Designed miniproteins, single chains, continued (2). Designs and how they scored, part 55

Each design is a single chain, and the fold is of that chain. pLDDT is the mean over its residues in the fold that is shown.

## One batch from the design tools (miniprotein)

Design m5885
Fold by ESMFold2-Fast:
Structure m5885 (fold): chain A 100 residues (1-100)
Amino acid sequence: SELEELLKELERTLEKFDEALRNKADPKEQLKIAKEGVKIALEIIDLLKEKYPELSETLDAARDEILELLKKAEEDPSLENLNALASQLKSFLEFAKELL
């Protein structure tokens, strides 16, 4: 399904983020990968809201948290802010997988 493909894309993007950290990529490259993960997560949220409208409030809260962490990382792409965003995306990935 489209959801299963997007979940695999998000997982792959998060693996690329961990690799970029390990290889000491510059903060701009790390932020670029994190932003790609956010884009995929937002697409998953929209599809999940369509499939599970009863979860709309929970999914909107997840969206708001992801966007807040993205804003912090864009303002200051520190290791702390980038890891906080990646951690939230990983938590969302696990949540979404449990719904399938």
Scores: mean pLDDT 88

Design m5886
Fold by ESMFold2-Fast:
Structure m5886 (fold): chain A 85 residues (1-85)
Amino acid sequence: SLLEAFRREVERILEAIENKDWQAARKAITDALVLGQRLAQEKGLDPSPLLAAVAEIGRAIRNKDAEAAKRAVERFRALVEEMAA
């Protein structure tokens, strides 16, 4: 399912952040965003909040702030889980 695929990408993002592999984190975030946008569209929901959440993750990654990045990813996950409910 799209939600299961999204959850796998979130695990990849968190693993990449833990390893400070910022390039891998950015790639996984892009894949997770595509899946989250598809979930939002299937539910007839506005995907704009997902774009804002991904921008926040991107800022933390540019600053190489692993803790801020993890918190932003958890907010992104929560937002998509709410949309899928």
Scores: mean pLDDT 88

Design m5887
Fold by ESMFold2-Fast:
Structure m5887 (fold): chain A 78 residues (1-78)
Amino acid sequence: RVVAPIVDEGVVEDPFRPGVKVRLLKKVNDWPGPSTGGPGVLVSEGGLLVAEADSEEEARKLIESETTSTTVYVYVRL
C-alpha cells in the first residue's frame, strides 16, 4: 500500500506549551490541506492528527500507522 513520506520539520515550539522546544515530524498523505476523509482521529480539527511522542521511533511508528488523516503532526520530546 502507498504510504506518504515522513517529513522532519526540525525543532519547533510546542503548540501546547509556549517556550518549550520539541521536534516536529509530519506526514501529508495525498494533499497538503485538511482531509476530506472525515474527522481526524484525536485531532483539534477534522482531517488533522496532532500527537505527542517520547522518541523519533515512536513518532515514526505512529505516523506510519495513521492512514485516516490527510495531515499528521507528531511532536517529539527532545
Scores: mean pLDDT 62

Design m5888
Fold by ESMFold2-Fast:
Structure m5888 (fold): chain A 83 residues (1-83)
Amino acid sequence: MTVIRLPASASIEEVAKAALEAMELGEGSVLEVDKTSPEKAERIAEVIKLVGQSMGAEVEVRIEDGKVTAEVVRATSHEELLA
């Protein structure tokens, strides 16, 4: 199990890069972003979901009291969509 942790000050660009890294590490990888504003947490969650869609991966994203946690549920995109 691999956990990637980002501070609340992380930019959306940093979040997108960390999401890509988590998906490359495969199923069971977790990305955590420290507690931030509700508005920023929602934006972070949407960016992670969009990165997952572009990679053909499925990610379960949770927001709890401003903390964002994303778990890679399926990472099978290396065969068709990334050719």
Scores: mean pLDDT 78

Design m5889
Fold by ESMFold2-Fast:
Structure m5889 (fold): chain A 78 residues (1-78)
Amino acid sequence: SEAEQAALEARRKELEDELFKYIEDTKSYVEQGDKEKAEENAKKARELADEIARLDGYSPETLIRKKLIEKYLDDLLK
């Protein structure tokens, strides 16, 4: 239903905002040289990316986005 779709979109937006925050925190900690905190925040970002994919039933679109986020975080932590 439209109401169910609106609720799902609102939840996805909330998770996306959290994901963005953890990605930015990961970048900030990498820039500070705090590898341990960077890895902790990257782990939380990966968990949120999986949660978003799960919410959409592991659609190809969300799985591709999850893979791109994983690659981006891995490249940051080198």
Scores: mean pLDDT 86

Design m5890
Fold by ESMFold2-Fast:
Structure m5890 (fold): chain A 106 residues (1-106)
Amino acid sequence: MKEKIEAAIAAAQAKFDAVVARLGLTPEQQERLRMLMPLVILSETADEETLKQLTELAENEDLEGALKLIEEIFRKLFGEGEAEKYVEIVKKLLEEVKRIEEEAKK
């Protein structure tokens, strides 16, 4: 598990650096994009079937479906009391990433 998380962190960092260079992101946009790294790490540690479902929902831009599946994952990992809080954090991170992408590409 630790090695898988470390590999996911390294991969996320490399992708982050590439996106920053390609899109010419401002320091503020870079900080907001860094907040998405926990979501990437989570996707690398989830079961294969769950990853396929998350990827499919992301490709279809089904934000509601993706958030619902993420909530189920968080309930299994952290328990129901914490799941709602983590879903809100992920929702805000996804909205920030979408805002950064739209602003950068426009």
Scores: mean pLDDT 61

Design m5891
Fold by ESMFold2-Fast:
Structure m5891 (fold): chain A 65 residues (1-65)
Amino acid sequence: SMEELLEKAKQSLLERIRNDTSLSDEQKAELIELVERGDFEAALELALRLRDAGTATGAHELLKL
C-alpha cells in the first residue's frame, strides 16, 4: 500500500542519514527535520546533492591536494 511504501522510504532515508559518517550533526538534523515535516522531496534532493558533492571531492579535489 502507499502508506507502507512511504514509511519504508522514510525509514530508508532516516537510516542513511544516521549511518552517514560524512554528514555533520547539523546536516543530519536538517535532513531528519525535513523528513519529519513531510518534505520528502527536499530531503531527497539535499541527500542526492550531498552525495554528488562527495563524489566530486573524491574524484577531483583530492587529486589537487
Scores: mean pLDDT 66

Design m5892
Fold by ESMFold2-Fast:
Structure m5892 (fold): chain A 61 residues (1-61)
Amino acid sequence: ALSPEQQAVLAGLRAHFDGNPDLPREVAEAMIAHVARRLRARGVPEAEVEALRAELRAHAA
């Protein structure tokens, strides 16, 4: 399970995408990759990281 701090970071990223609809896809992908790397470094399972990446990409449009 994600820590409250990790969940807050993900919520912030979703809010950032929502507030910045013109954000370039390359920038959005870089932000998603950065968060994914941090989650992996903290021991979050790869399957959960991949599910979150898919969700964030869908959210970013």
Scores: mean pLDDT 79

Design m5893
Fold by ESMFold2-Fast:
Structure m5893 (fold): chain A 72 residues (1-72)
Amino acid sequence: TTYQATATVKALEDGSKATITVTGSQTMKFTVELKKGETATYTHTGSQPVTLTVEADKDSKVEGTVSPVTAL
């Protein structure tokens, strides 16, 4: 079974930073820095389900969306 989850981060202000955390059996983190109106998307595909979280950095404004984990 293959699992997929997607996190999308849209910056609402210039110089916005957000951290995408991928949590499964291990934890991985990715930090993105975006200009106003830019979007970063991370898609995880793997043999085990994971949880994605999006955390805005201090003084950053972002809109984050996370899709449910889907079995493919």
Scores: mean pLDDT 79

Design m5894
Fold by ESMFold2-Fast:
Structure m5894 (fold): chain A 96 residues (1-96)
Amino acid sequence: NEKIEEIKKKVAEAFRELSQKARELGLDTVARDLEWAAERIEKEAKNLSDIARLVTAAVISLVGHALEEKDPEKREKILELAREFVKRVNEIIDSY
């Protein structure tokens, strides 16, 4: 399905853009997890339900990192990345 392939590509791109942002903020583990999430979208997602499941797993992982972060400033930056990611994914889905 052409539309699913376009959504997968844009969602993976959003993960990679946020991974780069995370690296710039010194959040290397978060950045790595976002890169792995992008690869999983590309390799595993067959439909919108798969995309939603993988996006949800990535958001849960980001919240987990935030809860384990001792620095409140870094914690807030991780949560901001999670919010930005959900916003971008919704915009991508709404465009189709």
Scores: mean pLDDT 83

Design m5895
Fold by ESMFold2-Fast:
Structure m5895 (fold): chain A 63 residues (1-63)
Amino acid sequence: SKEEELKRAAELALLKAERKALERGDKILSTEYEVVDEEVAKGKVVTDKGVIEAEVTVEEAKK
């Protein structure tokens, strides 16, 4: 379903942003995701050293 596709994209976007934070050794303070135009998911990770963002499209999430 469209909802499942968006959920997968959001999970991948968050995972991508979290991975960047962990690779940098940053402390994760909060995580958030946003869906834009029902085709792009944006993951946002707030760390003690700044904000890391990543985007994943629904098309990318389909593999």
Scores: mean pLDDT 79

Design m5896
Fold by ESMFold2-Fast:
Structure m5896 (fold): chain A 78 residues (1-78)
Amino acid sequence: SLVEKVGELAAEAAKELPEKDALKVLSAVGDGIGAYLQGDYDAALKYFDKAIEIAKKAGSEKAVKKLEEARDLVKKAA
C-alpha cells in the first residue's frame, strides 16, 4: 500500500538522522499521512516539505532523497 511504502521510506530516512531530527521527521510524515487519508492533499505535501527541510538542515542527503521519494508517491496518488 502507499502508506506502507511511505512508512518504509520514512523509517529509512530516520536511520540516516540524529534521534531528535529522526523523531521530528517521523512526526511530520505521520501528520502528512493523516492529512492524505483525510483527503487534504495540500496539507499532506506541506508536512512532507517540513520533513524534507528538517533532513536538509541536519545535512543528510540520504534522508532528503528518501523523503523526496515519499513525497512523490503521495503527489502521484493524490
Scores: mean pLDDT 89

Design m5897
Fold by ESMFold2-Fast:
Order: C-alpha cells, then structure tokens, then sequence
Structure m5897 (fold): chain A 81 residues (1-81)
C-alpha cells in the first residue's frame, strides 16, 4: 500500500507487458524512468505515464499498445495504493 506500492505495481506491469512482447531493453529503460520520476516526487500516475512514453519514443510500442499498457499499469498502481 501507499505511493511506493503503487509505483512498484505500475512498474511491474509495464515491465511485464514489454517483456511479453520481446521488448526487453524498452522494459529496462521504462522501469528506470518510472523509478527516477518517483524519486523526484512524481505521483505513481505521472511516473507510470513517463515510463510508457519512453517505450513509445524508443519505437518499442505503437500508440495503441502504449495506451493499453498505460491503462493496465495505472489500474495496477491504483489497486496497490
């Protein structure tokens, strides 16, 4: 529970989804962005969105895939808070 639990749940969801698509480097980069944003005081929602945006900018996912991953990760973060 709490913001740390929410960030961890969101990160785990983003990482799992990207790894399941064979996008291992994007999963690593997205997780790093999520952790860094959280350390800077970003909300779990803002941190998760930044990580998904990183994967999109890397070309690892298209816009529709990014939207689906973001939705699932935010739902996981909300449940963990």
Amino acid sequence: GGPLGAVEAGEATVRHELISMGKVEAAREAAEVIREKARQGASPEEAVRAGVEKALRMGAVDEKQAEEIEKRALEAAERAE
Scores: mean pLDDT 86

Design m5898
Fold by ESMFold2-Fast:
Order: C-alpha cells, then structure tokens, then sequence
Structure m5898 (fold): chain A 58 residues (1-58)
C-alpha cells in the first residue's frame, strides 16, 4: 500500500537526517577538542557508510 511505502521512506529519511546531524555534531565536537584530520575523516566516512546501509536515501 502506498501509505506503508511513504511511511517507510519517511522513516528512512528521518533516520538518515538524524545520522547526518549526529555525524556533524560529533565532527564539530572532535574538532573543538583538537582531533586530527584523520579522525574527523574517519567519523565522516563511518557516518556515510551507515547512511548507505539504510538503502537508497535521496
């Protein structure tokens, strides 16, 4: 049913948006604490991998 698909897509988008926000917050926190560029890049890469694991998020 279209309503079920719309709900799943909305939930996936909400999760993706939350993961992106959490990743940005974590990067900002680590940056303020003097984390290395390698650490910041790893956090970004990990967040990207988690977002892709949720499937096709536009």
Amino acid sequence: DDDVMDRLLRDSRDIGDRLDREADDEVDRLRSQGASPDTLQRVRDDARDRTFDLGTVP
Scores: mean pLDDT 72

Design m5899
Fold by ESMFold2-Fast:
Structure m5899 (fold): chain A 73 residues (1-73)
Amino acid sequence: SSKLQQEIDEAMKLMQYSVSKISLKNNTEEEIIEDIKKMAKEGGSKETLQAMIDAAKDAGKEKVKEAGEKELK
């Protein structure tokens, strides 16, 4: 439902901040891609996933951008 989706979006944004600070610097591109796929499967919003992809690109994880964009389609 729309109400539940908004609650999920807020939770995903909070999760993304934690992942961005830790995973984007410490994890491999492959690990980050798998995390994004799991978040997409678990109901992460397209906005949250796009922000995660952009953050990974800014951290020098270009492969994450290519693979993550496929999850948004």
Scores: mean pLDDT 66

Design m5900
Fold by ESMFold2-Fast:
Structure m5900 (fold): chain A 68 residues (1-68)
Amino acid sequence: SLEELERLAREAVTLEGEEALRAAEKLLDIAKQYGVEEHARRLLEALRAGDREAAARHAMQIVTSAMF
């Protein structure tokens, strides 16, 4: 659901470590149905690189783009 997409995006940027990565991986699994798979991949990449600013930007793009 869209609500699940938004929850997972929030968890990916508010949780730490393995929990954040797990949220981003779950988000990527559903991202294609909302047309945001590229942003979901970039979010996961940013989290793995420890780039919290990039992760937050991609999470925002996921939420914004999925609305349209």
Scores: mean pLDDT 83

Design m5901
Fold by ESMFold2-Fast:
Structure m5901 (fold): chain A 82 residues (1-82)
Amino acid sequence: MIEEVEKAYRIGREDPEKARELLEQAAKEGNVPLALAIQWGLDERLFERAVERGRLTPEQLAKRLENAKKTWENIKKYLEEQ
């Protein structure tokens, strides 16, 4: 795993404001793996909080996290093919 992509995911989880700025920059640069890693971190944080506040069911969260996991597996394959 490239350290930059892992760091981007962690920023999405821990610092949503910085993550949004980095996501916009990655999208403008066409850095798809970085953009997807940031979005995955942001989505996990947002969905976990939504379940805690009763705005999402645990089943909806599980489906969202499964989709995020598939996205991450696709990012890994893309990086391995380069």
Scores: mean pLDDT 71

Design m5902
Fold by ESMFold2-Fast:
Structure m5902 (fold): chain A 65 residues (1-65)
Amino acid sequence: TTYTVEILDKEGNVVGSATSTAPTLTVTYEGEDGEYTLKITVDGQTSERKIKAKKGEKITVTVEL
């Protein structure tokens, strides 16, 4: 099982990504404060969440099936 996480800005550009075979991912993002979209892909299935991020903030994602 492979987990992929992408962080998208408000224009839909990928500003951060990580891939893991573990159910927990840590993605480090450094950019502007604001609302971003967290896109999670697990075994070909995709889900999206809206998140708020701060400059230099580390984002931790736990993927559940």
Scores: mean pLDDT 72

Design m5903
Fold by ESMFold2-Fast:
Structure m5903 (fold): chain A 67 residues (1-67)
Amino acid sequence: LREEGEQAILAGDIESTKKLGDEAYEKGDLETALRFYSAGLIIARQQGDEKMAEELEKNKKEVEEKL
């Protein structure tokens, strides 16, 4: 999980990073979900993926409200 997450972030793979955040959220691991959503948001903004950035920002906000 940690190794796979680091590889996805380093590769700039927004979809894989979001998927790992979603999996953590489903398991109730809100802190891990927040980390992946935050990383995905940074990548999305760097790549100019405006739609994905908005979606990840919403996911991040929802997780923060539940912490």
Scores: mean pLDDT 75

Design m5904
Fold by ESMFold2-Fast:
Structure m5904 (fold): chain A 60 residues (1-60)
Amino acid sequence: SGVESARAGAEAAAKGHAAAGATGAWDSQLLGNYPRAPGGAGLSPEAARRAAEEAAKGAE
């Protein structure tokens, strides 16, 4: 996929995660099933945005 489109999507997703977090709608479902869990009890919108942006920058 295009890096620009991926980055725009990542930013929109991060905003969505933040809004959902305010209503308590997100939790371990957004964490994914990673055995080496990220630092924290749940996936924060900031962490989600960071991961998505890294993926977009490293898109191949």
Scores: mean pLDDT 51

Design m5905
Fold by ESMFold2-Fast:
Structure m5905 (fold): chain A 65 residues (1-65)
Amino acid sequence: DRARVEALLAQLGSADEAVVRAAALELGRIGDPRALEPLIAAGRRHRDASEEVQNALLWAIARIR
């Protein structure tokens, strides 16, 4: 669902780490290639975030091939 992917992409920009983590995991599950570059950018932006957020972003990137 395009609308759901767009909402999740917006959530990657949240200040709440739990929201970012949940959005990353759902984007990885969906596997939409449009999420790849935003997830990579979020990983660079959140490099000082919790390990749980960083691992969720890396997992999602790895799922989208």
Scores: mean pLDDT 81

Design m5906
Fold by ESMFold2-Fast:
Structure m5906 (fold): chain A 57 residues (1-57)
Amino acid sequence: SLALARRLVMRELGLSEAQIDEIAAARDDAELRALAERYGISFGQVRGAKAALDTLA
C-alpha cells in the first residue's frame, strides 16, 4: 500500500505529492538532510518518511 503510505506521510508532515516523490527518490542521508532543511522539518522526520515509503514499496 505505497499509495496509503504516501497519503499518511503527506498528512502528518504537511508535504505535497511532489515533495514526497523527492523523498522517495533520495539515495542517501546527505540528500535527505538537504530536503529536511529545504522543507523546514527535521532530518528524523524525513528519514522516517523515507523508511515508511521504502518498506511499503
Scores: mean pLDDT 79

Design m5907
Fold by ESMFold2-Fast:
Structure m5907 (fold): chain A 81 residues (1-81)
Amino acid sequence: SNLSTFEIILLAIDSYIESVKNEKVKDIEKAKKVIEKFIELIKKLAEEEGLSEEQRKEIEEKLEELEKALKELEKKEEEKK
């Protein structure tokens, strides 16, 4: 199977979200910018016409996960914990 840009992006997102969940990211401002860039990329991918139903569901799930991670990072930055 051809490894698509879609699949590469999803793998990168999963790895990064896991790093955030494990509190391995110390630069919260940089982490927020990375998550925001992934959200932008996923939204652009959602506009592709050739996506399967499985790919569309994966995009929706990943977007929700990214938005949740962003909100948690924003809370940490605001509270300065």
Scores: mean pLDDT 77

Design m5908
Fold by ESMFold2-Fast:
Parts: structure tokens; C-alpha cells; sequence
Structure m5908 (fold): chain A 65 residues (1-65)
């Protein structure tokens, strides 16, 4: 699903999203997300949002725990 532009801007600006509880960094054409979430469902939702953002920006997404 697509995310709102506001959510994408929050991810870019502060590196934190309410669903992931971690941080996101944009570096050298990559979107690197560091997150540790016990809820697999919430982690999957956050990953989908990051993938949507990455597609919109032409960025490769990397997930770290």
C-alpha cells in the first residue's frame, strides 16, 4: 500500500516512525532501517512503508535488527 507524503517526510526527517520504534537513515542511495520489534506484524507493516518510500525515491531498502 502507498504511504502518505507526510509519513515519508517524517521517516526522512527524523529517522523514526511510530510503527518501527527504531531509526531510518538515507545514505549513498540506500535507505537503512534499524529496528527491533517483538511484534512481527508491526515490523512487516513498517517494512512495507519503507519499501513504498524506497520505490518512490529510487532507493534500495536494507533492514537491520
Amino acid sequence: SEVSREVAEKIRRVGVDFMMGGKVEEKDGRLIATMKHESEKLREQAIKELESYGKAKGLEVEIRE
Scores: mean pLDDT 60

Design m5909
Fold by ESMFold2-Fast:
Structure m5909 (fold): chain A 111 residues (1-111)
Amino acid sequence: SAAEEAEAEAALAKVAEKAKTPVEEFYLLTSRAVWLLLRGAPRAEIERVLEELEEVVEKIENPEIRKLGEEIIRLLREAAARPSLSDAELAALEAELQALLKKMFELEYPE
């Protein structure tokens, strides 16, 4: 399992490096942050991903999309600051983050 977890993290990082737009890069980094929270990663690892998210959100030119990205960073920062999260709290966080990410993509790629 430890080898599978390391391989999954490496694969996610490689996909993030291949992202074409700041919104796509932001999505992949958000997914990585959630994965780190789910596995109970050290706060320092989560804080590094949050720093990368803050750098990427500044590259988003659309102010409405940027505001959604800032809300995602806020939610992740609040989660990372807690000593522990229950399974219900993690599920609620994932659902809220997925809703915000969906809205970011709908604004980036409007019908």
Scores: mean pLDDT 79

Design m5910
Fold by ESMFold2-Fast:
Structure m5910 (fold): chain A 83 residues (1-83)
Amino acid sequence: TPEQRGILANLMVTSMKKHKNDFSPLDLYIGLMMIEKLIAQGAADYVHPKNLEYAEKLKKEIEPLLTPEQITEAKDYVKKVYP
């Protein structure tokens, strides 16, 4: 359900906030792409506004650290896992 997808997205963002330094930039980017997919599938209204803000800022921070190939691989991985 959209509510369950929102709960999952909130948990993922909270994990990223607590463990940012324990994840590689690529792992963080994959997580962000998964969150965007959940939001696109109707979770937006169930995600805390501060978590949406954090995810947006983190994406802007992380994306410049990745190669174009890594960005493509991350997007392809998310499409495979969340079709």
Scores: mean pLDDT 81

Design m5911
Fold by ESMFold2-Fast:
Structure m5911 (fold): chain A 69 residues (1-69)
Amino acid sequence: SEEEIEYARRVLKDLGVEASDEMIREAIRLLRDQKKSVEETAEELARRFGISRKTARAVALAARLALEA
């Protein structure tokens, strides 16, 4: 949902991580719909978006927190 995306975006902003809404939506989709772990989600995001694994892990964790809120 848009509320989950906004929550994840705020978490990432607090961590100083720049991430697009598309990256956040994809992280949520991988975690919720495809039932991926945080690590599997981070690996897929790093591969698809050409970002570092550290950045991808932050995005995956922020998305997980949004889904648990």
Scores: mean pLDDT 85

Design m5912
Fold by ESMFold2-Fast:
Structure m5912 (fold): chain A 115 residues (1-115)
Amino acid sequence: MMVVTESGGGTFKEGSSVTLTGTFTGFDPATATVNWFMVKDSEGTLKTIVYDSSVSAPEFGDRFQGTYDAANSTATLTMTNLQTSDTGVYYLLVEDPAAPEVAAFGNGTKVTVVA
């Protein structure tokens, strides 16, 4: 069974940093790729933050960085200099390009940024 578990959410002050962590089971960690998405409370649109495990989308590249540790089936999203506009729900998507159409989302992690 494919399971993606996310942690590290909460309420944070503007200008602080946070690291979200995701772990997964049911995928081959050597072939799996990880992607981070968010839905901003201000916009309601799903936005790509990190894809192909470490490539940052241009909107987020300066402040948000993804890493993937295949040995531990662990992905992290490090967010720096948090802004109130970063408030939203963050999702980890794990996919296996070696196994066609295999993908699973985490349950979402709420991050609230206050002034």
Scores: mean pLDDT 78

Design m5913
Fold by ESMFold2-Fast:
Structure m5913 (fold): chain A 67 residues (1-67)
Amino acid sequence: GGKEEALKLGEEYAERIKKEGKKNFGEEPEVKVEAVDETTALIEFTVLGKTYKGVLTIDELKDLLKK
């Protein structure tokens, strides 16, 4: 179902955030992913004591994962 795709793409983007964050900040961000609905994921990450939240659609996640 759509929620499973949103969660999967959100988790793939979370792994990118962890990898790039470790490279850029010297610390691996803590990332949480939640499927909000069938087309949308909530991604929250914490790095260097700062928390960032983003709500991203499946299409936006696909575009981000394409570079």
Scores: mean pLDDT 80

Design m5914
Fold by ESMFold2-Fast:
Structure m5914 (fold): chain A 108 residues (1-108)
Amino acid sequence: GRAEIEELLEQARRAIEEARERLKRGDLDGAIEHLRRALDLATRALELALKIGDEESVRRALELLREVAELALEVARAAEEKGDRETLLRAIGILLRAIGEIIEAELR
């Protein structure tokens, strides 16, 4: 229901904030972990919002997915600078999944 969507959106926002803080400290593994959590939470919120036709919650979930994509690009850049190919590929994977969810929502 709407309350579950609100909780998922708030948890996703917190996970994005945690990922930003980890990136700021140079903890790329921590940033990836929190970005994956944010992606999963925002995607679940999007799916529920689409199911009940809550256009405002769809918009909010898509905004969070765009933030996940943008932050994944920042993590990818930091990983490239460090020569950390594994973290670079993980960040690209998160980016592609976030973009895929946005595209799928627009096709509905």
Scores: mean pLDDT 91

Design m5915
Fold by ESMFold2-Fast:
Structure m5915 (fold): chain A 96 residues (1-96)
Amino acid sequence: MEKLIEEGRKLYQEGLDLFSDGDYEKAAELFERAGELFKEAKDYKSAGEAYLLAGMSYYQAGDKEKALEYLSKARELWRDYPGLRSLVGPMVDAVR
């Protein structure tokens, strides 16, 4: 699974660079793809982080429906990580 994690990290880093540049829609797409690769690798912590950033990126792009969708996916992936899961509630409230 190391190869999937490395590919996911590359997309995640590119997404962070695009987010910093204000290209939120493209950043969201890269975070979404990174989350899929981390999920395939069963790295549910990193998958949740990527989906969280996808949700925040969609919110910044003005797509509240996709923002809530990806925040929900992050919350589901973090069911066994209550500390990380607790971060999602305030973000959902901020998007609404």
Scores: mean pLDDT 84

Design m5916
Fold by ESMFold2-Fast:
Structure m5916 (fold): chain A 84 residues (1-84)
Amino acid sequence: MRVEEVEKLAEEAAKELLKVAELIPEKKEEYENLAESLLSLAEEAKELAEKGEEEAKDLIDQVEAQAKGALEEAKKLEKEYEEK
């Protein structure tokens, strides 16, 4: 099911964002808030999908786009800051 794949993507992105929060203390709250927001949005998408709501499709697409962007950004920052 697509929502399950997007939920896993959001969880992976959130995990990487939390790792970046640990590496960049100055932006810790920003990345922690982004991770929390992404997970909350994914949970809403799952809830709507389980109810068969038409809005679930648009929200799933939005979560997927945000999770992909966040994951790419987090991995780039991890490489930059972990290597000094």
Scores: mean pLDDT 80

Design m5917
Fold by ESMFold2-Fast:
Structure m5917 (fold): chain A 80 residues (1-80)
Amino acid sequence: MVPKDGIEYFKLEVDTIKEVLTSIGMPDAKDMEDAARKAPEKVTDEAVDALLARLSTIGPARAFGSDEALRARLREIRAA
């Protein structure tokens, strides 16, 4: 289940998404990366689906490539 603001646990390729997240006033992607690594269990497939629904409006998912690519990346974080 997605938390109230799952984007804070969203780890993705920093140099790819950082500028998009900064443009929308989101925290530094590096801090989100550290948070996601500390709590990878919160990066579930359900949380990813909810994040994609939100981020598609803003652009992070599109900037990363596709919904599928984003899911794969978040799964990698969860597995690490």
Scores: mean pLDDT 50

Design m5918
Fold by ESMFold2-Fast:
Structure m5918 (fold): chain A 66 residues (1-66)
Amino acid sequence: SPEEQVRELAEEVERARTVEELLEVLGRLGELSLANADNPELQRQLDKVYRRAMARLEELLREQAE
């Protein structure tokens, strides 16, 4: 189900250790969002995972720069 895919992607965000892994998750979030454009509840859940992934990406980029 789309809900299970969102949960799996959220778990992958927390497990990601590299920028490449997070970019892959972001791509999959975008694909899932596009496939479910008419589902506002799922869009809200995807948005939360997207924001967490972006925060994690910023953390990794800061660590690599320092």
Scores: mean pLDDT 83

Design m5919
Fold by ESMFold2-Fast:
Structure m5919 (fold): chain A 85 residues (1-85)
Amino acid sequence: EGLAQAEKAEELARAGEPGAAAYLEKAYATLTEAQRAELEAWAAAVEPPLLEKAATASDAERRELLREAYVAIARLIRRLLEAQE
């Protein structure tokens, strides 16, 4: 069910709808320790360029960056779960 929750998170994030974070948390809970470590390593690599963009961004641009981040996280969780299956 983690894959379905990650797919729902991606759909909500793409639509700009609330609840994407809640579905990401549910999907994350289904990950193994190794998969969580991979996601955290990816986040650490992406964080500096994202923070640089956010520092000069308008409020609307920051919301778009957050939306794109949720989509990227959902896609990575889907990839990790699909590889597990």
Scores: mean pLDDT 77

Design m5920
Fold by ESMFold2-Fast:
Structure m5920 (fold): chain A 84 residues (1-84)
Amino acid sequence: MQDQIDQQMRQIIIDQVNQQTTLTSHQQTIDSMMQQIRDGSQSGYQITGTTYSTLSYTTPDPDMSRQARQISDQNTQRYVQIQQ
């Protein structure tokens, strides 16, 4: 059960990171985000909030930071539904 949830959350975050981040602009930001996803892969719950909170702190791009907050909120809603 947890494996399925963690796997889905990880995949969603990876997909969103790839869609939001332009490889030609902020390669360092992408690397940082990928590192955070990897660190959270053993605990998918942490990547829904903590990862995007850290991104907001580490990225100089305000647009990406704003979008990360929106994704964090969306993932938090999903997490609440799973948790009961």
Scores: mean pLDDT 52

